# Designed miniproteins, single chains, continued (5): the designs that were tried, part 96

Each design is a single chain, and the fold is of that chain. pLDDT is the mean over its residues in the fold that is shown.

## One batch from the design tools (miniprotein)

Design m19329
Fold by ESMFold2-Fast:
Structure m19329 (fold): chain A 80 residues (1-80)
Amino acid sequence: DLFDKFDKDGDGYLSEEELKALLESLGYKLSDQEVRQIMYYIINNQKNRIGKISKEAFEAAMKKYGSIENLIEEAIKFAK
């Protein structure tokens, strides 16, 4: 439901701005660089790398990292 709540246009994808809003709703205060890095980690194996996160890619990232907290920690490890 978290994905669907922030998919404001209902297109089945999250933009970088929608991802930032989702993360802020969970209490994270992240820079634009950190949000971009998280987005990159989610879409890295996505076939249609259009700069948006598919629901399947988001769910796959949650499975791979076990939690959104683990995903954030891994993704921002190399953010400047």
Scores: mean pLDDT 72

Design m19330
Fold by ESMFold2-Fast:
Structure m19330 (fold): chain A 70 residues (1-70)
Amino acid sequence: MKGVGTVESEDEVASIVGTGLLTELANEDPDRAGEIGKRGAESLAELFGKRAKATVTKGDKTYVAEAPAK
């Protein structure tokens, strides 16, 4: 089953690039992709002072990380 990663942030370019990279990582190692997505969401929320969300899904595994706005 194909892995899918999604990044939501205030920066549209970061969302597009992050989604592509996280999707590739999800297909190689969904557990590692989940960890990277969490750190990415935290970093984006800190940088932009807005909520960011990263989601990784592969097969029956789903990882969701959300970082609140300051």
Scores: mean pLDDT 75

Design m19331
Fold by ESMFold2-Fast:
Structure m19331 (fold): chain A 92 residues (1-92)
Amino acid sequence: SEEKLERMERVLRDRFESLSEQGRKAYAEKHGLPPEFIEDPRAFARRVAEAVLKVLEENPDLTPEQIVEELRKDPRLAWVTLEDVRIILKEL
């Protein structure tokens, strides 16, 4: 499970860190992310990876769409897109 978590975190982290500081600001504004995302996008990648893994450990047969719905129950994760979940699931 830890190895899966590290792979899931890495793919999102790489996506976020590939953005410039200005790019991270634009992304945060577009998706309603707090200012902390600009300074530490890795922490956000980790939170999403942990949340997706927890959802899958409880309900392994959920579709990507259903995983997004479960994540949206937490306001802190409401910004996560279907595309983000699909990218993570490719690492399983």
Scores: mean pLDDT 80

Design m19332
Fold by ESMFold2-Fast:
Structure m19332 (fold): chain A 106 residues (1-106)
Amino acid sequence: MDELAEAMAIALEQVDPEEAKFFRARYLAKQGKFDEAKKIVDELLKENPDSADVWAAKAVIYLLEGNEEEAEKYAQKAREIDPTNKDYEIAKAVLEGNYEEAFKIN
């Protein structure tokens, strides 16, 4: 149980509601609550459709769900907006068991 993560999400919501939603979506995806995570990310994309961070988060959610084709599609969108965003590449390397490669991407 991650009481610290929940406290961080609440604290972040008081300072930056968009960042808090982003954190919450990633946390829900890590718990396997992919539908809830997708709903939050889709809401953020309606408000900011050119956010590379939000597109990368959507890609990671689909990757964690096992939907690699959709994940790569959304990851490409994030790279078109900001090619320095490595969130998807890091998450994919970790999930593929390539722990060493994940640490080299940053």
Scores: mean pLDDT 72

Design m19333
Fold by ESMFold2-Fast:
Structure m19333 (fold): chain A 68 residues (1-68)
Amino acid sequence: MLTPEQQSVLDNLLTVTRDWVSQAKTEKEKEDVLKTMEEMVDQASRRLGLTEEQKEYMLKRVREVVEE
């Protein structure tokens, strides 16, 4: 569903999410990470011209990493 360029951006966002979540010690810090990553997905979606479905897919992937 994602192009190679879009997939590369998602992979980078997931890497950053994993790093920041690993440093989060409280539930509030995890919520702050999720909020920041949702903002980064929004910025990426605007830059890459993502469809709503593609943006929702990226958001789901980020949320999965935070939940883990």
Scores: mean pLDDT 81

Design m19334
Fold by ESMFold2-Fast:
Structure m19334 (fold): chain A 73 residues (1-73)
Amino acid sequence: MDEEAKKYQPIYDASLRALEHGNYSLLDAISRLIRVVGGDRAAEIVREVLEENPNASDEELAELLRERTREAE
């Protein structure tokens, strides 16, 4: 399996979820996170947030990702 695809799987899954639900808040949060910390770190953060918050709503996930982005700025 492509290690690159596996590494970025959390970003792809979260982005697809945002697009399928029409949740622009979550999509914006993911995009901003990638811009601020880069793809590698963004994938780690998305995975950590999802593992710690498996029942999080799209809005809760978006807010958690915005908090992690602000900490990195």
Scores: mean pLDDT 80

Design m19335
Fold by ESMFold2-Fast:
Structure m19335 (fold): chain A 75 residues (1-75)
Amino acid sequence: DLAERARALDPAKAQTALALAVLAGRRMAEEGIDEAEEQALLEEAVARAEAMDPAEQAAAIAAGRAVEAERRAEL
């Protein structure tokens, strides 16, 4: 289960998975991706977080925050 995999991550990787999920959600909104593609993007986000080193984690978290800030500015 994807949620169980995400929950099993250490705290830093869990935050990275959330940031990558935000990026995936933004792409889905822009490209009109269906539910199956959304699931695949979320699974990819968790897999990437599981493999990331601390520097990659920091970059992904920063990117996710930037996307959320841009989304709020558009409102």
Scores: mean pLDDT 67

Design m19336
Fold by ESMFold2-Fast:
Structure m19336 (fold): chain A 72 residues (1-72)
Amino acid sequence: SRAAELKARALERARAAKSVEEAVQALLDSAKELYPVLNEEELKEVLKEIARAAGEATGAEEQAKKIIESIE
């Protein structure tokens, strides 16, 4: 499905992030692409997963944790 393809690309982009700025941009772009396709609960879960992956890739895990807590 289109939703599955967009989720997969968003996660790949997050994992490829080299800086906090790239990670934030990936999260914002993913939110814009997924917003019209997912319901609120699905969007929150995907955004949390993207934030976690970006935090792991950039070493900003504590910042990612705070973002995840703000989504919940």
Scores: mean pLDDT 75

Design m19337
Fold by ESMFold2-Fast:
Structure m19337 (fold): chain A 98 residues (1-98)
Amino acid sequence: SAAEYFKKAVEALKDGKPVAEIRRLIGRGVAEVSSKLTPEDSEELMRLTQQLFTALRDGDWKKAAEYAKKMAELMRKKGFEETAEELKKLAEVLEKKS
């Protein structure tokens, strides 16, 4: 499930795995949930994901946490509660790195 990919991304981040692996796991979670969204919501999720990936590339943990929180809020609004909780946990771990 999408939630399982984000959970794996949280674990990878805590374990100090490379940013490339974290991005791959997030990308898989986004791809899975995007197939269940409207085109407009999918586009917004992809926009937030690209901003998260840019922040991760730049080592901007504070901005990465901000975009992960926005992704969590979007998922919660669309009824993906488990996915939203894992994205919230991702944001909390990113915030601790700042």
Scores: mean pLDDT 89

Design m19338
Fold by ESMFold2-Fast:
Structure m19338 (fold): chain A 75 residues (1-75)
Amino acid sequence: SLQEELDKLEQRRTLYRLVEGGVRTMIETIERKKAEGKATPKQVAMMEANRVALRHLEAEIRELDRRIAELKAAL
């Protein structure tokens, strides 16, 4: 049913938002260490890789939000 599809997308959105929060916190922590001159090159590389991953995750969340809005409009 449309309701079951909506529920599945809402659950996926919740999980993706939790991952997004964790990734943002990690990036912010490494950025702070970098500003203090205490970040290792490996940590900086990890931060940059996570920024790329975060952009992809944000795009997937936007697509989920669009699909959720369409299903809600159809209900």
Scores: mean pLDDT 88

Design m19339
Fold by ESMFold2-Fast:
Structure m19339 (fold): chain A 90 residues (1-90)
Amino acid sequence: SPLERYREIVLKADKEISEIYQKAVDAGVSEEDMEKLNKAIDEYNKKIIEYVKRLLETTDPEEQQRLVDEMEAEVNEMIKKIKELTDKLI
């Protein structure tokens, strides 16, 4: 179902973000650079909230599936950028 796929996407992304964040902490990244990482994570969280609102407003299952597919692509791109940012800060 679209809801199950949504949950899988969020759980996978949250795990990846947690691992990236811990890697930055363990590497001793500065408070200023951690703030850059926090801003990128906040942008990710805002985007997830936008998709959740759109999913809740959508009654058509096919449109819900399209939104989840769009969300997965955007989440993957955002995670990639967060990882690339973190690798530059370490």
Scores: mean pLDDT 87

Design m19340
Fold by ESMFold2-Fast:
Structure m19340 (fold): chain A 87 residues (1-87)
Amino acid sequence: ARAALEAVAARARERALAALARAGTSDPALAAAEAEAVRAASPEELPEVMAAAAERLAATGTTESNDAAAEVARAAAEVEAARRAAA
């Protein structure tokens, strides 16, 4: 259970960081701050951190930020499902 959560969290973190890097073309300061939060989060904290990042990206209103927000939100949901299964 724990190993599965860590594996899902690692893949979700990788996808979220890639999405944030794309969004960073429009807002590098926001993307850098959210990427730091995602890197620092434990697997247990990751769904909330990623969901918050997705909401902030969506708030910028650009197509690139909305696409990145959707990808980060999907990744957050996958980690949340794995966290529930690990509990």
Scores: mean pLDDT 79

Design m19341
Fold by ESMFold2-Fast:
Structure m19341 (fold): chain A 84 residues (1-84)
Amino acid sequence: MISFEPLSPETAARLRELLAKAQEAVKAGDHETAIAYLDEAMDLLVPEAQKGNLQAAVWLLALATERAIYRSTGELHVLPLPEP
C-alpha cells in the first residue's frame, strides 16, 4: 500500500473546519459561500502537496474534483473529514 505522510495537526484542523463550513453552506443553499470554502481548503493544501505530501495531494485532487462536480450539478459528494 502507498504510505502517506500525515498532514500537520494545524493543517488537518483547518481543513476539517473549512469542509464543515462548506457542507453547512451547501445545506443552506449558499452555493457561492460553499465554493469559497472549497477554494480556501484547496489553497491550504497546495503548499503541502508541492512539498511532496501525498495525503495533501490526494485531498487536493479530491476537492478539485468535487468542486467541479458541485459547480456542474449543485450536488456535493461529501468526503470523510481528516482525522484529528
Scores: mean pLDDT 72

Design m19342
Fold by ESMFold2-Fast:
Structure m19342 (fold): chain A 97 residues (1-97)
Amino acid sequence: SLQEEIEEIEREFEELLAQPESEENRKRLLELLERALELARRMGVPLSDERQEALLELARRYIEGTPEEELLLEAARLRGYPEEEAREKVAEWLALK
């Protein structure tokens, strides 16, 4: 079911966030992102081609070794958070590690 697929992706993401940063974990994060995007499309979530391409570009930069803080800040901006709120959200997300 879609609910089981969502729960599996969420669980794997949480496990990944608990692990130290590594090339293998970056690759796994990309695979999870691709699965999440496919699931969103199946659920009919409106995701523009431009938004999808931007998310894939963030994942590519993560694999290339761009610091997580920079990638999360860019992701928050893509989500539509104002600059001040984006910084606060990134700090909150990093505190979960």
Scores: mean pLDDT 65

Design m19343
Fold by ESMFold2-Fast:
Structure m19343 (fold): chain A 78 residues (1-78)
Amino acid sequence: VEELIKSLKSLLDIIKNNPDVTLEDVIRALEKILEWAKEKGYPEEVIKMLEDFLEKARTAQSKEEVIKLINELIKKLE
């Protein structure tokens, strides 16, 4: 789970420090993180949390909303 949390925190840093990063870019990065977690054989509960999170992120209207969702996910994984 530490590697997953590290990946999510890295993505947060990229979003905050790069104004050119689009909402679409963020969603693609999150989709890659989900694929990676599935390949690593993470528990079904963790995969479901990531899938539910990604569905919410896809409906987000702003990067700020996605940042909030990522922070919430990190707290649930800790």
Scores: mean pLDDT 80

Design m19344
Fold by ESMFold2-Fast:
Structure m19344 (fold): chain A 73 residues (1-73)
Amino acid sequence: SEEQVETLAKLLLDPSLSEEWKIRFFKRAYKEALEAGDEKTLENIERALEIVRKQNPDLAEKLRKAMEEVKKE
């Protein structure tokens, strides 16, 4: 849902959270969704990443690299 996308994007853009924590959280969430075949969650993740890219493109690139690492497994 839109609300789930916005909630994830807000979490990833939260300045009180470390970048290292955000990357670990995102990588785990993506891996779990991919292993479960959860297409809806995978779509929400991609949409949240687009929002993150607009505000913090450096973080978005790091998150995209984390997704590509998971895909190679």
Scores: mean pLDDT 84

Design m19345
Fold by ESMFold2-Fast:
Formats: structure tokens, C-alpha cells, sequence
Structure m19345 (fold): chain A 78 residues (1-78)
């Protein structure tokens, strides 16, 4: 369980770093990986945070439908 949370945190950090660099597609990939690991761990707070950040990046790329889906899932996890 702790190993899954640590991996989720690592991917979340990578997602944030790629977002800061403007590499938004890579940021999406890492945020999705982070969400998968937090879901496996049952870490609902981690899922909510990462999917919220994913939704923001998806909006930046104009993927509004996917962004809304991620935002709605984040609200359910919180």
C-alpha cells in the first residue's frame, strides 16, 4: 500500500514538472499514472488532487469534455 502511494506521489511530481515546462501531453500521462496508483492504494485524497490537476491541464489543451470527466471524478473521490 505505501509503495503504491509513493509511486503515485512520484508520478504526480513528474506531471507537475512537465506541466511547468509546458509539456502538457507528458503532464497528462504522468497525472493519469499517478491517479491509477492512488486508486490501487485507496488513497482518495491523492486521487482527488491528481484528477483536479489533470482536469486543469486538459483544459489548457482544449480537451474540455475529458477535463469535465476528470473534474467530476475528482469531486466523487473527495
Amino acid sequence: KDELIEQGQLYAVLGEEYRKKGELEKAIEYYKKAAEYFKKAGANDGVATVLGNLAKVLKELGKLKEAKEAEDEAKKAA
Scores: mean pLDDT 85

Design m19346
Fold by ESMFold2-Fast:
Structure m19346 (fold): chain A 97 residues (1-97)
Amino acid sequence: MSKVRLMTRISDIKVTEEEIKKRIEEQVEQAKKAGVEVMLALNVESEEAAKKALEYAKELAEKAGLEIVDEAILKTDEEVKALYEEFEKEHQDKLSI
C-alpha cells in the first residue's frame, strides 16, 4: 500500500482555503499514482489552517486507500530545511551521487 507523510508549514504566505484544498487534492492523486512513500508539503497561514488542512488531507488519503504514517505542523523554515536535508542524505547514500 502507498504510504504518506503529511507536513504543514506555517508561514507569512497568503493562500486561500480553496487553494489549500486544491493542492491537497493534487498531492493525494500524485501519491496514489507514485506507489511509494511520499511526503505531502502544505503551506498554511496559521496553526488553525494547518489543522484543517491535515483533517482534509487525511479524509482524502483514506478515501484514496493511502496509509498515513506521520503528520507534522512546522513553524519555521529551518525545520522544513532540516527535514529535506535528512531525506536527501538518506536518498544520496543509496545512489552515491
Scores: mean pLDDT 71

Design m19347
Fold by ESMFold2-Fast:
Structure m19347 (fold): chain A 124 residues (1-124)
Amino acid sequence: SELEEKAKQAQETVQLYNEYLATGITMGSEVVELAEEDFEAGLKKIEQVRALYEEDPERGALALHEAAKALEEAAKRSTPEKAKKFEELAKKLKEYLGEEGQKVLDDSRQKKAEAEKFVADYKS
């Protein structure tokens, strides 16, 4: 039925978003781990996150956001010197995201929320 097809598409939308989120969280953790020992390795890793955004804006925007969040959280738990380095990397990630990336992120979040509501309503 048309409802079954829409429910399947909504489930696929939620699954794809969750996969993108998991990728972003993993990349963020790797950036923090690399930057802890070697700032230049951290810089190189955030350039890989930027490249992902250039190739796949929906996946990359979420990865840029999650990596910046991971660095900001790590900064709160670090020495002042390490915190400054993490904050610098987080700032670069936010600059890479920009206004355009923020719109992509906001649109993806809205699409996921609408899809989750559709799946919930369909199952009820």
Scores: mean pLDDT 89

Design m19348
Fold by ESMFold2-Fast:
Structure m19348 (fold): chain A 94 residues (1-94)
Amino acid sequence: SLEDAIKALGDEMIARLRALGAPEEVIAVAEAGKETVLANADNPQAVDQAIRRMALAMLELLEAQGRPDLARQVAALLGEFHRRVQELQAAADA
């Protein structure tokens, strides 16, 4: 299902965040963001808003902790996640 595919992408994103050494508070934001995206999987606008909110919160936490290199890596990972979710939604509408 679309939800199963998005869940797999979210789980991959969280695993990659952990591998990068992201703090547990950033992981908690990612987990909450994943659940919001899954709850709204059939609504592209709500998913886009959820991913942007998640990204902003995670990047603000990393900036506050003085982790600019990690913030850059996390921003790239979040951009990839956003793009891949959009591709899944487009494919589901075909």
Scores: mean pLDDT 88

Design m19349
Fold by ESMFold2-Fast:
Structure m19349 (fold): chain A 77 residues (1-77)
Amino acid sequence: MDLNSEEFKQEIADSLGRMMESIMLSAGADEDLAKKIGEEMRKLALAEMNGDKEEAKKYKEKLEELIKEADEEIKKK
């Protein structure tokens, strides 16, 4: 069922973004990089909930790029 509450969609997206940021920080990612990963996860979640396939693909690609960057930084530590 499509939940037509913009506030609900924002709350879910915000929660996913915060969760992803927290996971990345716990894994040893830099604070700025972890925040960027959280922001892209939030944007991806919102685009997926809105059915915007083009925006979702864009944010997914950016998220994958940032996660690879975080993995490389963690390996250097």
Scores: mean pLDDT 80

Design m19350
Fold by ESMFold2-Fast:
Structure m19350 (fold): chain A 68 residues (1-68)
Amino acid sequence: SSLVEEAKARMEEIYRESLENGESVEELSKRLGEVEKEVAPHLTPEELREVRAHALALMLEHIAQHEA
């Protein structure tokens, strides 16, 4: 759906900004959680699972970059 794609795009922009600003994974998680909270009432359970999976992937990528 367009809402899922918009949420993913917003999360990717937040991830990029988080890396540029040297933010922690905790701060990234908080910002991604706000996007999820905003879109959750408008999504099906399957769409919400997709958005959550995308957020988790971005957080794992952030952790991997800090552990390298």
Scores: mean pLDDT 84

Design m19351
Fold by ESMFold2-Fast:
Structure m19351 (fold): chain A 94 residues (1-94)
Amino acid sequence: SEVEQAVLQYLSSLFKQLNLPDVQLLLFLASLAEPSPLSVILEQSEISRSKFLQLLQALLDNPPPGLVVLVDGKPATSVSEVTDDSLVQLVIES
């Protein structure tokens, strides 16, 4: 998708010298056409819940410019509010 390519180019500029498996997870989230339940994301990505929440918290603590994480349609502030039924979406602010 256009969002997926924009995220890849953006993250590549920020993490040019870092081989982060997290980039693959972010690309997966950006490729989703609509918000998805955490349980579905974990099943499809084959990533452990603890690892996913760790990566999500890192994004929330220091989000890349123009990248916003929505949980249940609201900008997220902490992973403590995320449940297996929470709808998670990655968006790029224009």
Scores: mean pLDDT 67

Design m19352
Fold by ESMFold2-Fast:
Structure m19352 (fold): chain A 69 residues (1-69)
Amino acid sequence: SSARFQQGVELLAQAVRAARAGDAEAAVKHLREFSAVSGVDVSAAIEAVRAGDVEAAERHLEQALRRMG
C-alpha cells in the first residue's frame, strides 16, 4: 500500500541519518522496522552499520531496493 511505502521511505531515511550521525543503535532499530514493513532483507546493511562502515551499509540498502524495482 502507499502508506506502507511512505512509512518504509521514512524509516529508511531515519536509518541513514542515524548511521551518518554515528548512532549505530538507532540505525539498526530503524533498519529492522524498515525490514518489517517492506519485507526487504537488510541483514548485510545491519552488519555494516555494526562494523561502523556507513558507506557499505548505504550500498547494501541501495542494492536491495534496486533488486525490488
Scores: mean pLDDT 82

Design m19353
Fold by ESMFold2-Fast:
Structure m19353 (fold): chain A 54 residues (1-54)
Amino acid sequence: SVADKLVELGVIDEDAGRQLQQLIDQGLISEKTLVNVLRAAGLIDDEQAEELLS
């Protein structure tokens, strides 16, 4: 999942990753929207964004 990959990359901690996955599973946020927001905020680069959505 995108949340698990973000934890593995060190962008978020494990607790934040679990909460984020819950929001994705509930349909409150899409994985594409999340990745685009993180990229725009400079928390991930273009290569990381492509890998997260692959």
Scores: mean pLDDT 80

Design m19354
Fold by ESMFold2-Fast:
Parts: C-alpha cells; sequence; structure tokens
Structure m19354 (fold): chain A 99 residues (1-99)
C-alpha cells in the first residue's frame, strides 16, 4: 500500500540519518514526500518523526529535505496535531538554514 511504502522510506531515512549517510537520507525523505498526498494520518505522523530526526543533523541538504517533507504534510493534513507538528518542523528547519 501507499502507507506501507511511505513507512518503509521513513524507516530507511531515519536509519540513513543515524549512520550519517546524508545522500541516502535525502533520497528517502524525497521518496516519502511523494507519497504524502495519499497517506493516512498515522503515516504522516511517522513522516514527521523522520523530519524531526533530520533536523538533528548538521547537513544542509538533509534539513532542506525535512523542510520539504513537513511542507507536504502541512498541505495534505486535516489533523490539528499533525498540522501543529508540521509547522514546528518548518520553523525549526528555516531557523537552522538561516544559521
Amino acid sequence: SNDEKLREYVRKAKEAIRKGDYEEAVRYLKEAGKLVPQASDESLREALDAAEEALKSKDRAVIEAALELAKAVLKHSEDHEIILRAIGVILAAIGKLLD
């Protein structure tokens, strides 16, 4: 399913971030973002978990990918908690990219 693929890309992105494989992390975050428009709220929460992990990196490309993922989640979610989390990730990412 779309949700299973999104969760697989999210898991792979988080693993890549933890290993410092930032090129792989960017690829998986971008693939997850493509699946956001048709994702369940549960899968959107997991996508935001990956975006939050990406913000812990000091890699500009990974942070930019997290920003784009959070923007996609914000655009496609109707859930108040998910919307607020996505806004939080967007603001944190912008702050880090301005440094």
Scores: mean pLDDT 90

Design m19355
Fold by ESMFold2-Fast:
Structure m19355 (fold): chain A 72 residues (1-72)
Amino acid sequence: SSEEIIDEYFERFDINRDGVITKEELRAYFESIHTKLTDEEVEAVLAEFDKDKDGVITREEFREYLERSVNE
């Protein structure tokens, strides 16, 4: 299901398995796929997901972003 896919992708970003995605985990993910981002670029990506402006991406925010992107 879509929820299983969201969980799989979220876990790829959530390297620490703490239930949120931090800026550092986001950067580490992009490094793992051979994409080097600056801190400014990582912050821009984080801002696309982080609706609450709390500096982390929750599973709920991640789901909302993916659902919006697929339905465009």
Scores: mean pLDDT 70

Design m19356
Fold by ESMFold2-Fast:
Structure m19356 (fold): chain A 98 residues (1-98)
Amino acid sequence: LKEKVEEARKLIDELEQWLLEAAPTPEGRQIVRDAVDAFRKALDAAVEGKPSLAASYFTAGMLLLVAAQVEGLLTPEQHQRAVEKAREIAKLMDEIIK
């Protein structure tokens, strides 16, 4: 379980680094940081055994990524890659909760 938490944290850190490179504007960096913060809070909630809270924070992060794409801060391809990475994180969180 600790190994899966460390793997999920690493994936969130990798997602943050990649998205910050993808969103060069101050507005893009802020929404990316807010989305990543939500994913970190989701992981913390999953570790605490709070599945509903984890799902709520994860959904908030996903909605911020959609907003970034709609506002033109991320391309559709960048958004798709971010969603793929977020799905890997979600699978690890599901295993942590179980």
Scores: mean pLDDT 84

Design m19357
Fold by ESMFold2-Fast:
Parts: structure tokens; sequence; C-alpha cells
Structure m19357 (fold): chain A 95 residues (1-95)
């Protein structure tokens, strides 16, 4: 489905960001910005695909969980994690 395709593409992009960060090719700030850009792109793609609000929330929540796992695994500052959570809440994601 389009929903599964969007989730899989997001997962692949997060893995690419993770690899570049772990290899020291991008800074923590650059990784954070790339994750935020990916989240916004996912929001746009779900809207353009005509997904319901419920389906959009499911996709965004799954992507958010992957982003949080990335941040936690790489010991990102608490402020960065908090900013990601605020973005999800403001985007209408489930708590």
Amino acid sequence: SVKDEIIEEARQQIEEINQKFKEGKISQEEAYQKLLQLYLEVQRRTDEAGLSLEEQSEVLLEVFRMMLDFAEENNFPQDVIDELRVMVERSGGPP
C-alpha cells in the first residue's frame, strides 16, 4: 500500500542518516535537521497521497518512533528529543 511504501522509504532514509552519522560524515546538528526534513516530507507525502487523518497519524507516529530510536541509540541531547516530541504533538500525532 502507499502507506507501507511511505513508511519503508522513511525507514531507509533514517538508516542512511544513521550510517553517515556513525561514520562521522555529518554532525549531530546536521543529522537532527535531516530527520526534521524527513518528517516534514512524510507529512507532505501522506497528504498528497490522500490518506485519511487516522492513516496520516499512524504513518507519522511510526516515523516518529524510528526517529526517537535513532536519537536515543546515538545519545542525542534531551533538548533534541523534546523538540521532536513537540513537533509530533503540533502535527496532530497521537500522544
Scores: mean pLDDT 80

Design m19358
Fold by ESMFold2-Fast:
Structure m19358 (fold): chain A 88 residues (1-88)
Amino acid sequence: MLEEKRKLAEELLKKAEENPEDYLALAEAYYIFGELAAEEGDAEKAIEYFKKAVEALRKALEARGELTPEKEKELEEGLEAKIARAKA
């Protein structure tokens, strides 16, 4: 399953590169890369990818006019939870 997850993340990253407005695909790719890094024991890489995923997701919401203070808080809380899991 590790190879399938990595290929999916690479495909999503390529899709985001071909469609710069597809910040959701970029966010999904970075979340998968973060989870893969965490599974490999690389907490530093995992945290870096999770931060990039949250930033991409924030841009997706901003582009849609859906970025609210409550969604911003949810993104920060989600990032903190992912960082805690990567360190565990």
Scores: mean pLDDT 78

Design m19359
Fold by ESMFold2-Fast:
Structure m19359 (fold): chain A 83 residues (1-83)
Amino acid sequence: MISDEEIEEIIERVEKKFGSKVTVTEAVRIVAEYLEEKRGIKLSQEQLDKAVDKIYERVGGLGVLSSRLASTLAAEVLEELLK
């Protein structure tokens, strides 16, 4: 389970690289990189693509979200795919 503190660290990484808004695809990549770095979990490209598709379904096809929202949704969806 990704903690609230880890979500805040992910949001800071996204905002540092992209500012207050980010694409769903880039948010998923940053969360996946965080999970590999901190937990040794390597996600496949197929799992990343599935995460992007699930987020698009949740946000009505919006490709750009606030960095906070994109990071939170990417973390939630990637955790679901790892169970």
Scores: mean pLDDT 83

Design m19360
Fold by ESMFold2-Fast:
Structure m19360 (fold): chain A 87 residues (1-87)
Amino acid sequence: SEEEKKRQELLVEASQVVGDGMVELERLERQGAPQEEIDKVLEEYSEKLRELGKKLNAPEGADLLIKGLRERDRSLIIKGMQKLSNG
């Protein structure tokens, strides 16, 4: 269905956003970026994930992804994606 297609597109977008966030945050940490810069980037990705969570009607999934980004925890990212997909 068109609804299922849109849902799958949003899930792909969430996966890309969280993946990009992990790569960028890990790069900044390796380069010794200031904590203020790391926090700003984390908040930019967090805002995108909150909006995707709203669109998918799965805010708890978005919260897990944001926590995974904050903690650089790939197991939380996996749980967050599962929660988003189970909406």
Scores: mean pLDDT 89

Design m19361
Fold by ESMFold2-Fast:
Parts: structure tokens; sequence; C-alpha cells
Structure m19361 (fold): chain A 77 residues (1-77)
């Protein structure tokens, strides 16, 4: 169960990181990305509350995953 939640958090982070590159390419608005990011953060907070996992650790995992995906995608372009 915990591994599934962390996996989902990493996957959401990857999507946010890749979306950051789409904003840099003019294919997505900054405003739409920030709205989506806040919705994802609310989902993470809910997951933490329901699972007993640490909210700060999950949000850090989200941010670390997003940064890694963004940096990887930039290297492929």
Amino acid sequence: MEDNIRGLVRDMGRILGEAEVLVEQGKLSREDLEEFREQVREIIRSMAKNSGLDEEELLKLLDDSARSARDTMRLLL
C-alpha cells in the first residue's frame, strides 16, 4: 500500500516536471500548470492524511520527482 502511494506521487511528479518543459516550449500556459500543480498538492495532502504517511516527505518526493523529470526531458531536447 505505501509503495503504491509513493509510486503514484513519483508519477505525478514526473508529469509536473514534463509539463514544466511544455510551458518553456510555449505549449502549455504557466497559469494552467500552476493550477494543476496545486490540485496535485491537494491530492498528496489527502493521500498523506488517509495513509498515515508524512505529508512533508510526500511533497518532497513530488518536488524531487518533478525536478528529475524536468532535467531529464531538457537533456533529451
Scores: mean pLDDT 84

Design m19362
Fold by ESMFold2-Fast:
Structure m19362 (fold): chain A 95 residues (1-95)
Amino acid sequence: MLSPEAIEGLRRVRELLRKAIEAARNGDYETAVKLFEEAAQLARDLAERTGHPGARVLAEMVEEGIEAARNGDLEKAVRIFEQAVAYADRLIAEA
C-alpha cells in the first residue's frame, strides 16, 4: 500500500499531465512542455523518495513521451502521456 504522501504525489503528477495535455490540445506548446517536464521531475522525485516501482515506471513513461515530442512525433507523445495518466489513476486506485 502506498503512503499518503506517495498517493498525493501521484495525484499531483496526474494533474500536471492532464493540464499539459489540455495545453497541447489548445496549441499552447510552451505551457505543455513546461508542465510535462514538471510532471517528469515530480514522478522521478517520487520514485527516489518512495522506492515504489510504479512511481519509477510512471517517470519512465513521462520521459518517453517527452522524447517522442522532441523527435517531432506529437501524436505518439500525446498517446504516451494519456497512458501515463491512466497508469497514475491505476496506481492511486490500488493504493
Scores: mean pLDDT 80

